Designed miniproteins, single chains, continued (3). Designs and how they scored, part 101

Each design is a single chain, and the fold is of that chain. pLDDT is the mean over its residues in the fold that is shown.

## One batch from the design tools (miniprotein)

Design m11722
Fold by ESMFold2-Fast:
Structure m11722 (fold): chain A 60 residues (1-60)
Amino acid sequence: SMAKAAQAVTQAASEGQKAGLSDEEIRKRIEEAAREAGYNAEVEVKDGQVTSLRLTPIPP
């Protein structure tokens, strides 16, 4: 579900920010979290903050 994907990406972003990860590393973790929930994520990260996020379902 989109709600589950949104929760997973929010958690991934928060964990990455807390750990002091680079923008690229945070982006990758968000992409992985979305994929685990069945979504593709197009994400922009700037200065450790998510500035843009688009989730699209992966076709069955």
Scores: mean pLDDT 81

Design m11723
Fold by ESMFold2-Fast:
Structure m11723 (fold): chain A 59 residues (1-59)
Amino acid sequence: EREELEKRIREVVEEISKYLKPEDQKKLEEGAEELIEEGTLEQLKKFLETLEERLKRLE
């Protein structure tokens, strides 16, 4: 469901942001919000998978 994907994307972005400088955090948050507003359900799902893999590498 779209709302569940949006919520999860925001959660993962928050976790990744802990490892980023404020300017990079802003870029990530803006990119995520743009995709949430304009993207398809499939694009949101792909983005979430990419973010989860990214977070796993940062931990």
Scores: mean pLDDT 80

Design m11724
Fold by ESMFold2-Fast:
Structure m11724 (fold): chain A 56 residues (1-56)
Amino acid sequence: TALENAERAEAGGLANEAAGDLASAATAYRAAAALYEKAGDEERAAEARARAEAVA
């Protein structure tokens, strides 16, 4: 589902951020934001976008 895909993308972002791969983390967080928006979760979408901007 879109929500499951969003959660996986967010987990990927967190893993890349922990590994110091900020570019991959930003890409994953942007993907998570789009997928959360598609799932109707506007709060998580906004949070994922903020995380992407913070690591970019």
Scores: mean pLDDT 85

Design m11725
Fold by ESMFold2-Fast:
Structure m11725 (fold): chain A 92 residues (1-92)
Amino acid sequence: SLEDRVAELEARAADPALTDPAERVALAREIRDLVLANPEASVALLERAARAVDGILRALNADPTATPEQRAEATAAAGEVADALEAARARE
């Protein structure tokens, strides 16, 4: 289910073993792709997805080994998730 998928991605984003910048970017993209594939998702689920991707972006921005390109890709993913959340809120 979508709720189970969001819970899985939240757990992965919060995992302290997730230290590789490339894996963080891949997870941010996976969250974005899930959100974009589910445009009718509830505000509550989209808020959880947004928190997960924002957490990843914060970790990448604090990581001196992350490249500018990796930070830019995670920023773009976070922006697309934020746009989807705003669209969902406008539907309420």
Scores: mean pLDDT 89

Design m11726
Fold by ESMFold2-Fast:
Structure m11726 (fold): chain A 71 residues (1-71)
Amino acid sequence: MLEEAREEGYRLGEEIGRENKDLTTQEVAEIARKKARELAREKGWSPTVAKLFELSAVLGAARAVEEARRA
C-alpha cells in the first residue's frame, strides 16, 4: 500500500510535470496536489496513504519541471 502509493504518486507527478513544463514549479506542484487528492479519494485510501501519494506527486512534478529547465 504505502510503497505502491509512493510509486504511483511519483509517476503521476512526472507525467503532470511533462505535460505542464511551460508552467512554474509552484503551479505544476499545485496541479499535482489537486489531481493526487482527487485520485486518492476515488481509490478510498486512508489519510496516511493519501498524504504520501500527494507528497510523491508533488515531488515528481517539481523534479520533472526542474529537469526540463536544465535540458
Scores: mean pLDDT 80

Design m11727
Fold by ESMFold2-Fast:
Structure m11727 (fold): chain A 70 residues (1-70)
Amino acid sequence: MLEELEEAIKALKEGDIMSAQRHLVEALRKSREAGDKETTELLFRALQAAAKGDIEKAIEYIKKAMEIAK
């Protein structure tokens, strides 16, 4: 999960929204399978922000998810 979140942040910083969304979807699936509702909600919000082109907000949600997942 952490690797997917790190890759998502890199993709967002490089402007590769499609790759970022792919990594976020994978991390979201793993979070759901783990039953982590807080991380799942943050990753869903990150995915929504990325889809809208709000890169800074997407990165903010990913970082919050990483803090919980550690």
Scores: mean pLDDT 83

Design m11728
Fold by ESMFold2-Fast:
Order: structure tokens, then C-alpha cells, then sequence
Structure m11728 (fold): chain A 60 residues (1-60)
């Protein structure tokens, strides 16, 4: 049953990742704001780490 909760959290983080990628593209391509793009890129990297950790917990 813990696996189901981890899968739901994984789906939530994947959705957040999609939204961050869109914000990154807007900051880099539309605003040309390097500082904002870098901030968002760091958030994406942290999110990717969390996703990998959850995937490993699901696999054991």
C-alpha cells in the first residue's frame, strides 16, 4: 500500500516538472532572463533527484 502513495507522489512531481520546464522555456526564450532561468533549472534538478529517489523506493 505504501507503493500506491509513492506512485501518487511520483505523478505529482512529474506534473510539477512539466510546469517548471514551461517556466524555464518562458524565462530563457521570451524574457531572456538568465538569472530566473538558472533558478528554475536548479529547481528542475532537485525535482529530478526526488523523482529518482521515489522510483528507487518503489523498486526497492
Amino acid sequence: SDVKKLQEELAKLQKEGTELVEKFNYASSVLHDRAKAREIAEKIQELVKKIKELEEKIKE
Scores: mean pLDDT 83

Design m11729
Fold by ESMFold2-Fast:
Structure m11729 (fold): chain A 79 residues (1-79)
Amino acid sequence: MSDEEIAEELVELAKKGELTYEKARELVRQMSDEAVLRTAELLAENPEISDEAYKAVARAFLEEKPIADEAVNIIMDAK
C-alpha cells in the first residue's frame, strides 16, 4: 500500500466515524514522515471530522513519529 493510499484510508475512516486510536496507530506506523504531514493536511481540509477522530490521529502521530509535533499543529490549527 502506498503512502497516499494509507493516508486516504485513515481520512476515509475518520469521516465515517470509524477511526479508533488503535486503527490510527496501525496506519501511522506504515507511513513515512511525508505521508504523516500529508495526512494532517487532508484532515485539516475536512472540518466535518469529529474531535475524537482528530485526537486519535494526533495521539498516534505523537506515539509513532518524530515529525508528530508539526503534523499535530497542522490538525489543531484547522479547528
Scores: mean pLDDT 74

Design m11730
Fold by ESMFold2-Fast:
Structure m11730 (fold): chain A 74 residues (1-74)
Amino acid sequence: KEEIKKLLEEIRKAAEKGEEALEELAKEVEKKPEEERRKFVAAMYVYHLETVEGLSEEEAWKRMEEELKRNEER
């Protein structure tokens, strides 16, 4: 959870610098183990819910946690 929050902060900082910085971050994550890539996808999902769907960080986080729980159950 804490690692996903840290990735979310890195995504927000990269997005502030521009799309190129966000793409660079994504490329760096692609080189990492699957576990880290999964956390990055979760953080991107929260960011998407905040910026595209207009959800609060709290609500976006709940949605992401529900998705992870459902995926682990099946």
Scores: mean pLDDT 75

Design m11731
Fold by ESMFold2-Fast:
Structure m11731 (fold): chain A 109 residues (1-109)
Amino acid sequence: SKLEKAKEKILEVLDRFIQGLEELAAKHPDDPAVQDALDAARAIYRETKKRLEKAKSLEEVKQIIDSTINALKQIAADVASRASPETAAEIQRLVDEFIEELEKIKKEL
């Protein structure tokens, strides 16, 4: 169904976001802001998956997308306050890319 495909796409986007953060954490092993961002992203994935399992309508999925986008923005804001400008810019680019993908999914619902 359209509902089930949307749920799958959202989780796939978040999984790729986590993979991107894992690569950045490997490049910046001594930066706690990057590790905290990765831990936060994993927590967002678990909560989003749980919410999606309970969602019964496209409207509920749109609300979950909005909450997820807001959570990704908070990751970027936290890193910007704590990391070097270069590291913050790398994480901001990743966050912007995956927010764009989530917004595209939302538009197709």
Scores: mean pLDDT 90

Design m11732
Fold by ESMFold2-Fast:
Structure m11732 (fold): chain A 79 residues (1-79)
Amino acid sequence: ELGEKARKLFEEAIKANEEGDFKKAAEKLRELAKIFEKAGNEEAAKFFYELAKMIEEGKAYLSEEQIEYAERLIKETFE
């Protein structure tokens, strides 16, 4: 099920990011973006690709606002 897989990938991305594994977090976010592409939500897919690039290249931590927005995109697409 795409929604279940999306949630799991995002949880894994958050955990990797919190641990400072920016490369792993970015890889999980790119996998999540591909799921949104399969679901036909290209704007959400673009958001996750850009987020992955930002955290990997910038070695940046995810903000609460970014996490909240991502959770809304998952809910809106797969509920």
Scores: mean pLDDT 87

Design m11733
Fold by ESMFold2-Fast:
Structure m11733 (fold): chain A 58 residues (1-58)
Amino acid sequence: SEEEERKKLQELRDKTSEYYDSLSEEEKEEIAKKYAEKVKNGMTEEELVEAMKELLKK
């Protein structure tokens, strides 16, 4: 299932990129701050994937 999980991650990145490109510069900076703060709190890569899903829920 690793191959399938990689495909899901690629799809998530693509959707996140599309969403990100539609945002204003200010909104892009807020998202960057959100990711940086989560990483500082010892977030794993799996938790980063969850953060991308939260972003897309917007």
Scores: mean pLDDT 70

Design m11734
Fold by ESMFold2-Fast:
Structure m11734 (fold): chain A 100 residues (1-100)
Amino acid sequence: NAAKKANELITKGYQALKEGNYEEAVKYFTEAIKILEERNPESDQLAAAYLLLGEAYFNLGKYEEAIKWYRKSIEIARRTGNDSLVKLAEENLKKAEEAL
């Protein structure tokens, strides 16, 4: 099940993010995103994975890259009607834009 594999990768990426292993978090989230873009492209899970990848890049000081992923998160979250995720991604986007 592709969705279960993507969820496992997101869980591993989130653990790496919490531990400050930001480059490892990028690898896990990037692999999860590839699966989700192919199998479930209009999903809250994909929007959340984009947000988490943006957070990993933000913590690496890669603000332009973080902005790219936050914008993708907002686009999908708006299509799924996930207002909470839109708001969170917009708050993170603003912080990344202010860091430039």
Scores: mean pLDDT 91

Design m11735
Fold by ESMFold2-Fast:
Structure m11735 (fold): chain A 91 residues (1-91)
Amino acid sequence: MKKEEAEKYYEKGLDYFQNGDYDKAIEYFEKAIELDPNNYKAWYNLGMALFKQKKYEEAIEYFEKAIELNPENYVAKENLEKAKKELEKEK
């Protein structure tokens, strides 16, 4: 039950993300991780939505969590590096 509900929230988050509604994407990804905190894809995509909003410090934290849950997630590692570079440019 909880896994199915978490998956539905994750799917809705992806739909909003694809439509460029990053605020709604974040809301639904947060609901997904609340129900299934081991879903590294939800953590990663939450980081991506924050990155799209230029919230680089928060994006870094969520990418690090995704990597902690799945160290072989090389895409999350690449986007973590991009977020760090963007943060360095702002400071």
Scores: mean pLDDT 85

Design m11737
Fold by ESMFold2-Fast:
Structure m11737 (fold): chain A 64 residues (1-64)
Amino acid sequence: MDEERVKEELKLDEQLKNKEALSEEEKEELLRRSVELGVEAVERAVELTVEKREEEREEKEELE
Protein backbone atom coordinates (compact mmCIF):
# COMPACT_ATOMS: atom_id res chain seq x y z
CA MET A 1 0.00 0.00 0.00
CA ASP A 2 1.35 3.42 -0.92
CA GLU A 3 1.87 5.64 2.11
CA GLU A 4 1.18 8.72 -0.01
CA ARG A 5 -2.29 7.47 -0.92
CA VAL A 6 -3.07 6.65 2.72
CA LYS A 7 -2.06 10.14 3.81
CA GLU A 8 -4.22 11.77 1.15
CA GLU A 9 -7.22 9.63 2.12
CA LEU A 10 -6.83 10.63 5.77
CA LYS A 11 -6.48 14.28 4.80
CA LEU A 12 -9.66 14.16 2.71
CA ASP A 13 -11.51 12.41 5.53
CA GLU A 14 -10.56 15.21 7.94
CA GLN A 15 -11.71 17.85 5.45
CA LEU A 16 -15.03 16.04 4.98
CA LYS A 17 -15.60 16.13 8.75
CA ASN A 18 -15.78 19.92 8.39
CA LYS A 19 -18.14 19.80 5.40
CA GLU A 20 -20.68 21.95 7.25
CA ALA A 21 -18.18 24.80 6.88
CA LEU A 22 -17.50 23.98 3.23
CA SER A 23 -19.48 25.10 0.20
CA GLU A 24 -21.29 22.57 -1.99
CA GLU A 25 -18.70 23.02 -4.73
CA GLU A 26 -15.83 22.36 -2.32
CA LYS A 27 -17.43 19.15 -1.10
CA GLU A 28 -17.87 17.90 -4.67
CA GLU A 29 -14.26 18.84 -5.42
CA LEU A 30 -13.00 16.78 -2.47
CA LEU A 31 -15.14 13.81 -3.50
CA ARG A 32 -13.91 14.05 -7.08
CA ARG A 33 -10.30 14.22 -5.91
CA SER A 34 -10.80 11.18 -3.68
CA VAL A 35 -11.91 9.14 -6.69
CA GLU A 36 -8.74 10.06 -8.58
CA LEU A 37 -6.36 9.21 -5.73
CA GLY A 38 -3.42 6.98 -6.51
CA VAL A 39 0.07 7.19 -7.97
CA GLU A 40 -1.03 6.39 -11.51
CA ALA A 41 -4.18 8.47 -11.15
CA VAL A 42 -2.08 11.49 -10.19
CA GLU A 43 -0.07 11.29 -13.41
CA ARG A 44 -3.23 10.76 -15.43
CA ALA A 45 -4.95 13.67 -13.70
CA VAL A 46 -2.14 15.98 -14.81
CA GLU A 47 -2.69 14.98 -18.43
CA LEU A 48 -6.47 15.39 -18.11
CA THR A 49 -6.03 18.81 -16.51
CA VAL A 50 -3.91 20.01 -19.43
CA GLU A 51 -6.46 18.62 -21.90
CA LYS A 52 -9.35 20.28 -20.07
CA ARG A 53 -7.55 23.63 -20.13
CA GLU A 54 -7.16 23.34 -23.90
CA GLU A 55 -10.83 22.37 -24.31
CA GLU A 56 -11.94 25.25 -22.06
CA ARG A 57 -10.04 27.74 -24.23
CA GLU A 58 -11.81 26.47 -27.33
CA GLU A 59 -15.22 26.46 -25.61
CA LYS A 60 -14.66 30.08 -24.55
CA GLU A 61 -15.03 30.97 -28.22
CA GLU A 62 -18.41 29.20 -28.32
CA LEU A 63 -19.94 30.55 -25.10
CA GLU A 64 -23.34 29.12 -24.16
Scores: mean pLDDT 58

Design m11738
Fold by ESMFold2-Fast:
Structure m11738 (fold): chain A 57 residues (1-57)
Amino acid sequence: SHLEDAERSIAKAKELFESDPVAAASAAYEARIQALKAGDEELAKEAERLMEEALSR
């Protein structure tokens, strides 16, 4: 489901955040898209924040 895909992509982004910020940002971007498709605004905001933090490094 889109929600499960979003959750997995968030987890992947968090895992990659320190070692590969570019891959983390990409995973967060995918998570945001999936969260929006699932209608989960809170998860979409978390993904957006994670993407911004990864890209600011």
Scores: mean pLDDT 84

Design m11739
Fold by ESMFold2-Fast:
Structure m11739 (fold): chain A 60 residues (1-60)
Amino acid sequence: GIEELLKEVAKLLKVPLELVEDLVKKMKDLDKETQERILKEIAEYSEEAAELLRKILEKL
């Protein structure tokens, strides 16, 4: 489920789960071009985390 994906993103980025949840909440309200720009920046640190975040956003 989404919760498992959020936890995996938090683990990959080495940040608290609450920070990932806040990030997703903020990104959800952004246009697709802005979402993709943010995902590209995250992919520079972890491509796997960026792909999981994309899946989370698609399910919302």
Scores: mean pLDDT 85

Design m11740
Fold by ESMFold2-Fast:
Structure m11740 (fold): chain A 61 residues (1-61)
Amino acid sequence: SHLEEGKRLYEEGRYEEAAEAFEKALEEDPNNKEAWAYLAGVYEKLGRYEEAQKYLQKYLA
């Protein structure tokens, strides 16, 4: 699945590719809280703080 692909890419430090995989996971399941949590972490690693904050807020809601 795209979620599992994203997790592997994240563990490898491939953050841009991990973000794409997690975004595809959200296309399949828009309410996937696990994907929101990972996207917040990925965007923090990429220094994209506005996207990170957006997904963190979704996760904490």
Scores: mean pLDDT 85

Design m11741
Fold by ESMFold2-Fast:
Structure m11741 (fold): chain A 66 residues (1-66)
Amino acid sequence: KISEVVLELQDILKLIRDGRVEEAMQALRELLTKLGASQEQIDRILELVREGRYTQATALVYEVVT
């Protein structure tokens, strides 16, 4: 459900803001796995987050949901 995904994404962004990057990365991986993302999609999104390319990472997350 889209509303539940938005809430989980907000929690992940809060973890990043709090400097809890490893916990945020783990939560994002778990969220994407629950959404049925392929391993390739998960790896690409996590790579973009590590690079600080948050706009592109967010776009790919929505591609998985859509």
Scores: mean pLDDT 77

Design m11742
Fold by ESMFold2-Fast:
Structure m11742 (fold): chain A 66 residues (1-66)
Amino acid sequence: SEEVEEKRKIAEEWLKKGDEAFAQGNYQEAADYYKKGIEALKGVPELDALRGKLASRYAEAVAKTL
């Protein structure tokens, strides 16, 4: 559906921004971007794999802030 496609694009943009911040050592910023991607996929089971990828990246970024 158009709604699922739009949410995929939004989440993929947040994933890209998170990955860029993570690569620069900006772990708090990366975590914030990954979290936005996870929130964009709330209630979209068709994109659970992408949500899982964002959640894994988020956990790694948070661990790096400690």
Scores: mean pLDDT 89

Design m11743
Fold by ESMFold2-Fast:
Structure m11743 (fold): chain A 73 residues (1-73)
Amino acid sequence: SAAERQALLDRAAELVAEYLKANPELLEVPEEQREQVAEDVTAEIMAQLKPPAEFEAEVRTFVLGLVRAELRS
């Protein structure tokens, strides 16, 4: 459902914010390491969130985008 999808995206955003707050050194990595860090953080968030298979690809894309945006800021 749309409500279930939105709840997953909201929870994913919370987990990204919590993870980066707990690991502020990740915001200081050199530009050449940012993509690898974004992939690693995304994998960790996905492991914690465990979204249903039907939403997995969408949630992964959303998380990766959020992490990339934070690392570029």
Scores: mean pLDDT 86

Design m11744
Fold by ESMFold2-Fast:
Structure m11744 (fold): chain A 90 residues (1-90)
Amino acid sequence: GPELVKQSAENALKAVPGYLAEADRILAQAESLGDTELAEWVRRVKERIEEEAKAIKDNLDDPQKAFDEVVAFSLAEIELAIAKVELERR
């Protein structure tokens, strides 16, 4: 129900500082390796995480919109996980 969506949204927002710190670490490592493509991709993923975090905050009291933004946030989390795996292959 709406309360479970709100709880999911609030849990996503609590995770944001951790994902931004991880993105910054991956970005720094990609830049140190001269991997400009990976660095550009991680910058874009970080921007999306920040944009989706704001969208979740702006829509906490709209269950349908909050759900859509949590889904979009989860896709950005997946993209960050893929970037981390790509860095580990370098």
Scores: mean pLDDT 87

Design m11745
Fold by ESMFold2-Fast:
Structure m11745 (fold): chain A 62 residues (1-62)
Amino acid sequence: LLEQRKYEEAVKEAKERIEKNPNDAEAYGDLASAYFLLGKYDEAVEAMNKYREILKKKEEEK
């Protein structure tokens, strides 16, 4: 389905961004959103936890 392919491509693109920069919080946020829209809630929660962890780490390092 076109909608599913769009979200699957978003997952792939977000993963590629994470491979290039593991501290890219926005990429984890995009990954979580794409997984949520695909109904992959466990993976979405894991990505969201990484997103929050990276943001917290950056805030603490200020």
Scores: mean pLDDT 79

Design m11746
Fold by ESMFold2-Fast:
Structure m11746 (fold): chain A 75 residues (1-75)
Amino acid sequence: MKKLEEAKKLAEEAAEAARAGDKEKAAELLVEAGLLLEEASEEEVEEGREELLALPAEEIARMAEAAVEMLEKKL
């Protein structure tokens, strides 16, 4: 439960950063949430960060919001 709560907070912060136009911070926070859940390998983390930075901030915000919704259902 605690890891899910922490990951949700990181995803919420990522959505907020993306809406503010800070794509780098948003990508970093989303990657940290994935690592905390132990779902992503180191290679997937590196690829995910690069892919997120290529997306518009609005798209990163949507991804972060979707992550928050998924984590809420698991809490």
Scores: mean pLDDT 72

Design m11747
Fold by ESMFold2-Fast:
Structure m11747 (fold): chain A 117 residues (1-117)
Amino acid sequence: SLEEIKELIEELREFAKEVEESAPLLAEFLRKVAEILEKLYLEGMPKQEAIDRMSRVIEEFGARAEAEKLPPEVRALLTQAAAYLMDALNSDDPEEALENLKKALELFKEAYKLLLE
């Protein structure tokens, strides 16, 4: 499960690189999310510190997405993805956390695809 979490963090970082030119705000957000997840799962950051930091990053991203007038449908997908991130961090089960992180990543990819169409 730690190897799968590590692979998911690497996939988040690669996705951030992929979207950087067309969606720099999303790329910045994804890099910050990946950093928090790495510190929590691989570097022993306290869970509450990771939750507090993630909540702040989500709030700041949401405010900027609204200010930059991202389409409501894109913002809805990003809000749902953020909810799965928070569910993952609040889970005491590593398998449940991984499932929620995978759902969040899928929704970020759907939001990006919709943003390009």
Scores: mean pLDDT 88

Design m11748
Fold by ESMFold2-Fast:
Structure m11748 (fold): chain A 62 residues (1-62)
Amino acid sequence: SMAEKLAKEALELYKEGKLEEAAKLVSKALKELGIEVSEEQALELLKKYGEKFLEDLIKLSK
């Protein structure tokens, strides 16, 4: 799905330390799943839950 592709790209950016760029893709992936989350809220989720949040998002996007 588009959400899965965006979540996988976000995980790669997260591993590169590009947290703000990763958060933008997380926000887009969640919108594809019908969940409205701002880029700022996505960034806070990444800071709080880290890589595991992205792994879980990829699984939910299948």
Scores: mean pLDDT 86

Design m11749
Fold by ESMFold2-Fast:
Parts: structure tokens; sequence; C-alpha cells
Structure m11749 (fold): chain A 80 residues (1-80)
């Protein structure tokens, strides 16, 4: 897993480029919808991406780091 320090550094970069990163996440959500994955998996990934997008738009670095952690845990759960 990424360390807390790494997640905070990533969160700072995402917030610094919020407009571009929000657009990238919107594109990622659209792409996830086209993947051949179970519907429940798609819904969970999209929900996590929407939460990350909201945190970035709010400029809340700590919230962005927490949403990145949630995405990492979701990835581990899917891989199990």
Amino acid sequence: MASDETLLAMAEKLVANAEAKVAEIDAAIEEVETLDLPEEVKERVIEALEALKAAIAAGDVEAVAEELRRLAELGKEIAA
C-alpha cells in the first residue's frame, strides 16, 4: 500500500491541478462503465471515483488522501 506520506503528496498534486484532475476522473468513470466487469464492481469503483472527484473539487487535501486510501483498499478487495 502507498504510505500516508505518499498519499498526502499525491493528494497535494491532485488539488493543485483540480480542474484537470476532475476532468481526468470524469473520463475514467466513463471508461470504467465500458469495462467488462461485474455491475457491482463497476458501481463501487465509480462511487469511489465520484468521492475522490468531490474531495479534489473541494480542495481538501486530507479528504483526497483518505479517498485515495479507500480506492487502494477497494483495489485489494477486488484482487482478493
Scores: mean pLDDT 79

Design m11750
Fold by ESMFold2-Fast:
Structure m11750 (fold): chain A 86 residues (1-86)
Amino acid sequence: MAERHLEEAKRHAREAVAALAAGDEEAALAHDEEAVRHAAEAIAAGADPREVTLALLETAARAAAEAGLISPEEAEAAIARARAAA
């Protein structure tokens, strides 16, 4: 159950980044809201909040690099900082 919610949260996080890259801030916000809802459901189902947060950050950072919003080097640096801080 938790894994399904985490995969849906990651999917919505990717869609939010794609919408943002396309200039559709309303669609990006709607997908971010769904990502947060599924992340909360994963945690309620027993997922570790830290691992859920890191998985969403990694998903969003890599999606942002793929969309050209940040460099791949910036994405990996952000992921490394988050893993060290959490």
Scores: mean pLDDT 85

Design m11752
Fold by ESMFold2-Fast:
Structure m11752 (fold): chain A 90 residues (1-90)
Amino acid sequence: DDDGIRALELAGEGRKAFKEGKYEEAEKLYEEAVRLGGEAFPLTLEELAEVLFKLGKYEKAIEYYERALEILPSDEETRKKLEEAKKALE
């Protein structure tokens, strides 16, 4: 699946940008990765939500954390980050 391979490559580039503190660049790369790979890669949804949280985009971060938890309901780290994003929105 060409889209799946591209999604993984873009997620890798987004992860690199995130580590370098380039949050706006990371957001664009992860958004493209999610568009191509979507529900096949719940870790990418979680990573996009983390980038959105760093950018202060809490409502969008909540949306992507919730989408990741629909796929992997037992992910305690994602659940904790969702609660942090909800608190930041208060």
Scores: mean pLDDT 84

Design m11753
Fold by ESMFold2-Fast:
Order: sequence, then C-alpha cells, then structure tokens
Structure m11753 (fold): chain A 90 residues (1-90)
Amino acid sequence: SSLQRQVDISMLLIGVAVLKRFLPTASDEELPEMAEAAERIAERAEELGLREAAEYARRAAEAARAGDRERALEYLERAAEALSEAEERA
C-alpha cells in the first residue's frame, strides 16, 4: 500500500538523519555500530526497491568502517536525497 511504503521510507529517512547527527562526533569505538546501522538501512532500502538509496547507504557504512567520517556523511546525505525523492513519488 502507498501508506505503508511512505511509512517505511520515512523510517529510513529518520535512521539516516540520526546517523548524520551523531557520526561527526562519534568515537572510533562507535563507528562499527554506526556502520552496521547504515548497512541495515541499505538492506531495507534494497528490499523496498530503492537501489540508489541502498547503494549510498552501503558506501556510507564502508566509509564509517574505514574511519572516514567526512565521506560517510557525504554518502548519508546522498542516501537522504534519494529517499526524499522516493517519498515524493510514493
């Protein structure tokens, strides 16, 4: 249903927003957990057929695991843009 799809996309947008808020100040010990969260967002986005959002979320997870907070944030921003566009079309 259209409503269920909108709710699912909105939940992914909230997840990305949370990661974007906390990632810049995350400790090295917190980065693996944030990477796992980004991977879960990617998996759910792929299940919803949101390929572009899934790809950017995976790249964000890889950057976070590598300790590259700036690059992870750039990919999370692109994931948010893709999710917002999908929400507009849902």
Scores: mean pLDDT 89

Design m11754
Fold by ESMFold2-Fast:
Structure m11754 (fold): chain A 73 residues (1-73)
Amino acid sequence: SLATALAAEAEGKRAPTVEEAVRAYIEAGRLFASLGRYDAAIAAYEAALKLDPENEEARANLEASRRALEAQR
């Protein structure tokens, strides 16, 4: 609702910036990779690249996670 949106903005809970969202996806991907969940890590890195296609960290981690997933199968 509009009231909820206004309350969130008043509390400083604005929508994350693209940079903050990209960082959050990369952090989630790294966490999933550390748990051996390379399927979930790949999805997180792909989400980061959808927002920032030139992000070299997300691309490198995506490639590493794809190789790790192939090694599990």
Scores: mean pLDDT 77

Design m11755
Fold by ESMFold2-Fast:
Formats: structure tokens, sequence, C-alpha cells
Structure m11755 (fold): chain A 76 residues (1-76)
């Protein structure tokens, strides 16, 4: 069902955030997602607050999960 697919995707996103971000960074990310921002918009907003390694890992994980492509300037 669509509900089970959504629950699965939400659980996978939560696992990605827990693996790649600190608890404080996870809280900021979830708040911005709750405000309706896309992963690309959030990464752009938080670029100066995340390491290059975190930004690259998040971009790769979200591309795999949602098929979202991130601009190269957000990964440098």
Amino acid sequence: SEEKKRAFLEAQEDAILKHLLTPEEQERWRKLRAEGKSPVEILRELKDKLTPEQREALAKAYRALLGVEFPDELLE
C-alpha cells in the first residue's frame, strides 16, 4: 500500500539522518523538512554548518532514496 511505502521511506530517511548527522544537526534538518523544504533546499541553507563529507554523504543517500540530484556547488 502507499501508506507502507511512505512509512518505509520515512524510516529510511530517519536512518540516514541518524547515521550522518549529530543529534543537534538531525533536529535542525527535521525542523526544516517539517517546514516543507526539500533536501536540496536544506543542504543549501545548512552548507556552512555541515562538513563537506556530511554534505556529500547526504547528497548520495538522498539520491539513492528519492532520486534527487544535488548541485555540485553544495558538495564543495
Scores: mean pLDDT 83

Design m11756
Fold by ESMFold2-Fast:
Structure m11756 (fold): chain A 115 residues (1-115)
Amino acid sequence: DAAARIARAKALLAEGRAAFHAGNWEEAYRLFREAAEEARGADPNLAGQALLLAGVAAYFAGNYEEAIELFREAARVGDPATARNALLVAADVAADAGDEELAAELRAEADALPG
C-alpha cells in the first residue's frame, strides 16, 4: 500500500545517504533510484526529492548526462518548490561542466514555475 511504499522509500533514502557519505556514489545512485520508484504515485514530492539525490550521486560518479536527465525528471514529478530546486541544481551542474547555454535554459525553466 501507499504507506508501506513511503516507509520503504524513506529507508532506501537513509541507506543512500549513508552510501553517499561513504563516497560510494554508484551504490547511492542505485538506492536513491529505488527510493524514487517506491515513492512514485504514493508521494510524488518524496519521489522528486529521491530523483534529485540520484542526480547528485550520478554527477559525482561522473555521469553528467544521466544527472541532468534525473534533475529534469525530479522537476516533472515534484511540487513547484522541489522542481525549482532540481532545475537550479541542474543549472549549477551544467555551468560547472561548462555548458552555459543549458545552464541558462534550466534557470529559465525554474523561473517559469508558479510561485
Scores: mean pLDDT 88

Design m11757
Fold by ESMFold2-Fast:
Parts: sequence; C-alpha cells; structure tokens
Structure m11757 (fold): chain A 55 residues (1-55)
Amino acid sequence: MAPEVRRALLRAASLAQETGISLRDAVRRVGEELGDPELTRRLLELVRQMEEATR
C-alpha cells in the first residue's frame, strides 16, 4: 500500500473513532481536505472491501 494511502486511511480511522461518524464519511472528509480525487476514490474502494470482508 502506498504510504500516502496508509496515512490518509489512518487519519480517517482516527477521525471516525473520535467523532463517531462512519469510516466512509471520515474518508470523504479527509479526501475533501486533501483535494485529491484519485486518493479519495482509492480510500473509498478500500473501505468498501473492508465492509465486504466483515460479512
């Protein structure tokens, strides 16, 4: 995993845990802050895969 993706995902996870919002919503907020559509798309795909793995 690219270091930038890992850092953004960890930031989103921390935000979700502290604020009580979903990881998906936290990823969207982090993506908006970074202004990187490709990174945001990649993070949302990772969250989708993680949600599917919980089934």
Scores: mean pLDDT 77

Design m11758
Fold by ESMFold2-Fast:
Structure m11758 (fold): chain A 69 residues (1-69)
Amino acid sequence: GLPPAELSEEEREVAREIAEKLREIGDALDKVLTGKKLIREGKATGDQKKIAEGEKLLAEGRKALGAEE
């Protein structure tokens, strides 16, 4: 059938793109939160590998959100 009667083809495609971008933002936020947790845990235990991993995840998440280069 044709596109839904409630939305135009263009509006449906835009809504789909927004949903996809929201999923990407969710993933980026998850990386930021996980990164911060790993940095905190690494600092508490003196684990330089956890700090490095957390910093990398934090940077990746922030970059995906457009907050850092």
Scores: mean pLDDT 77

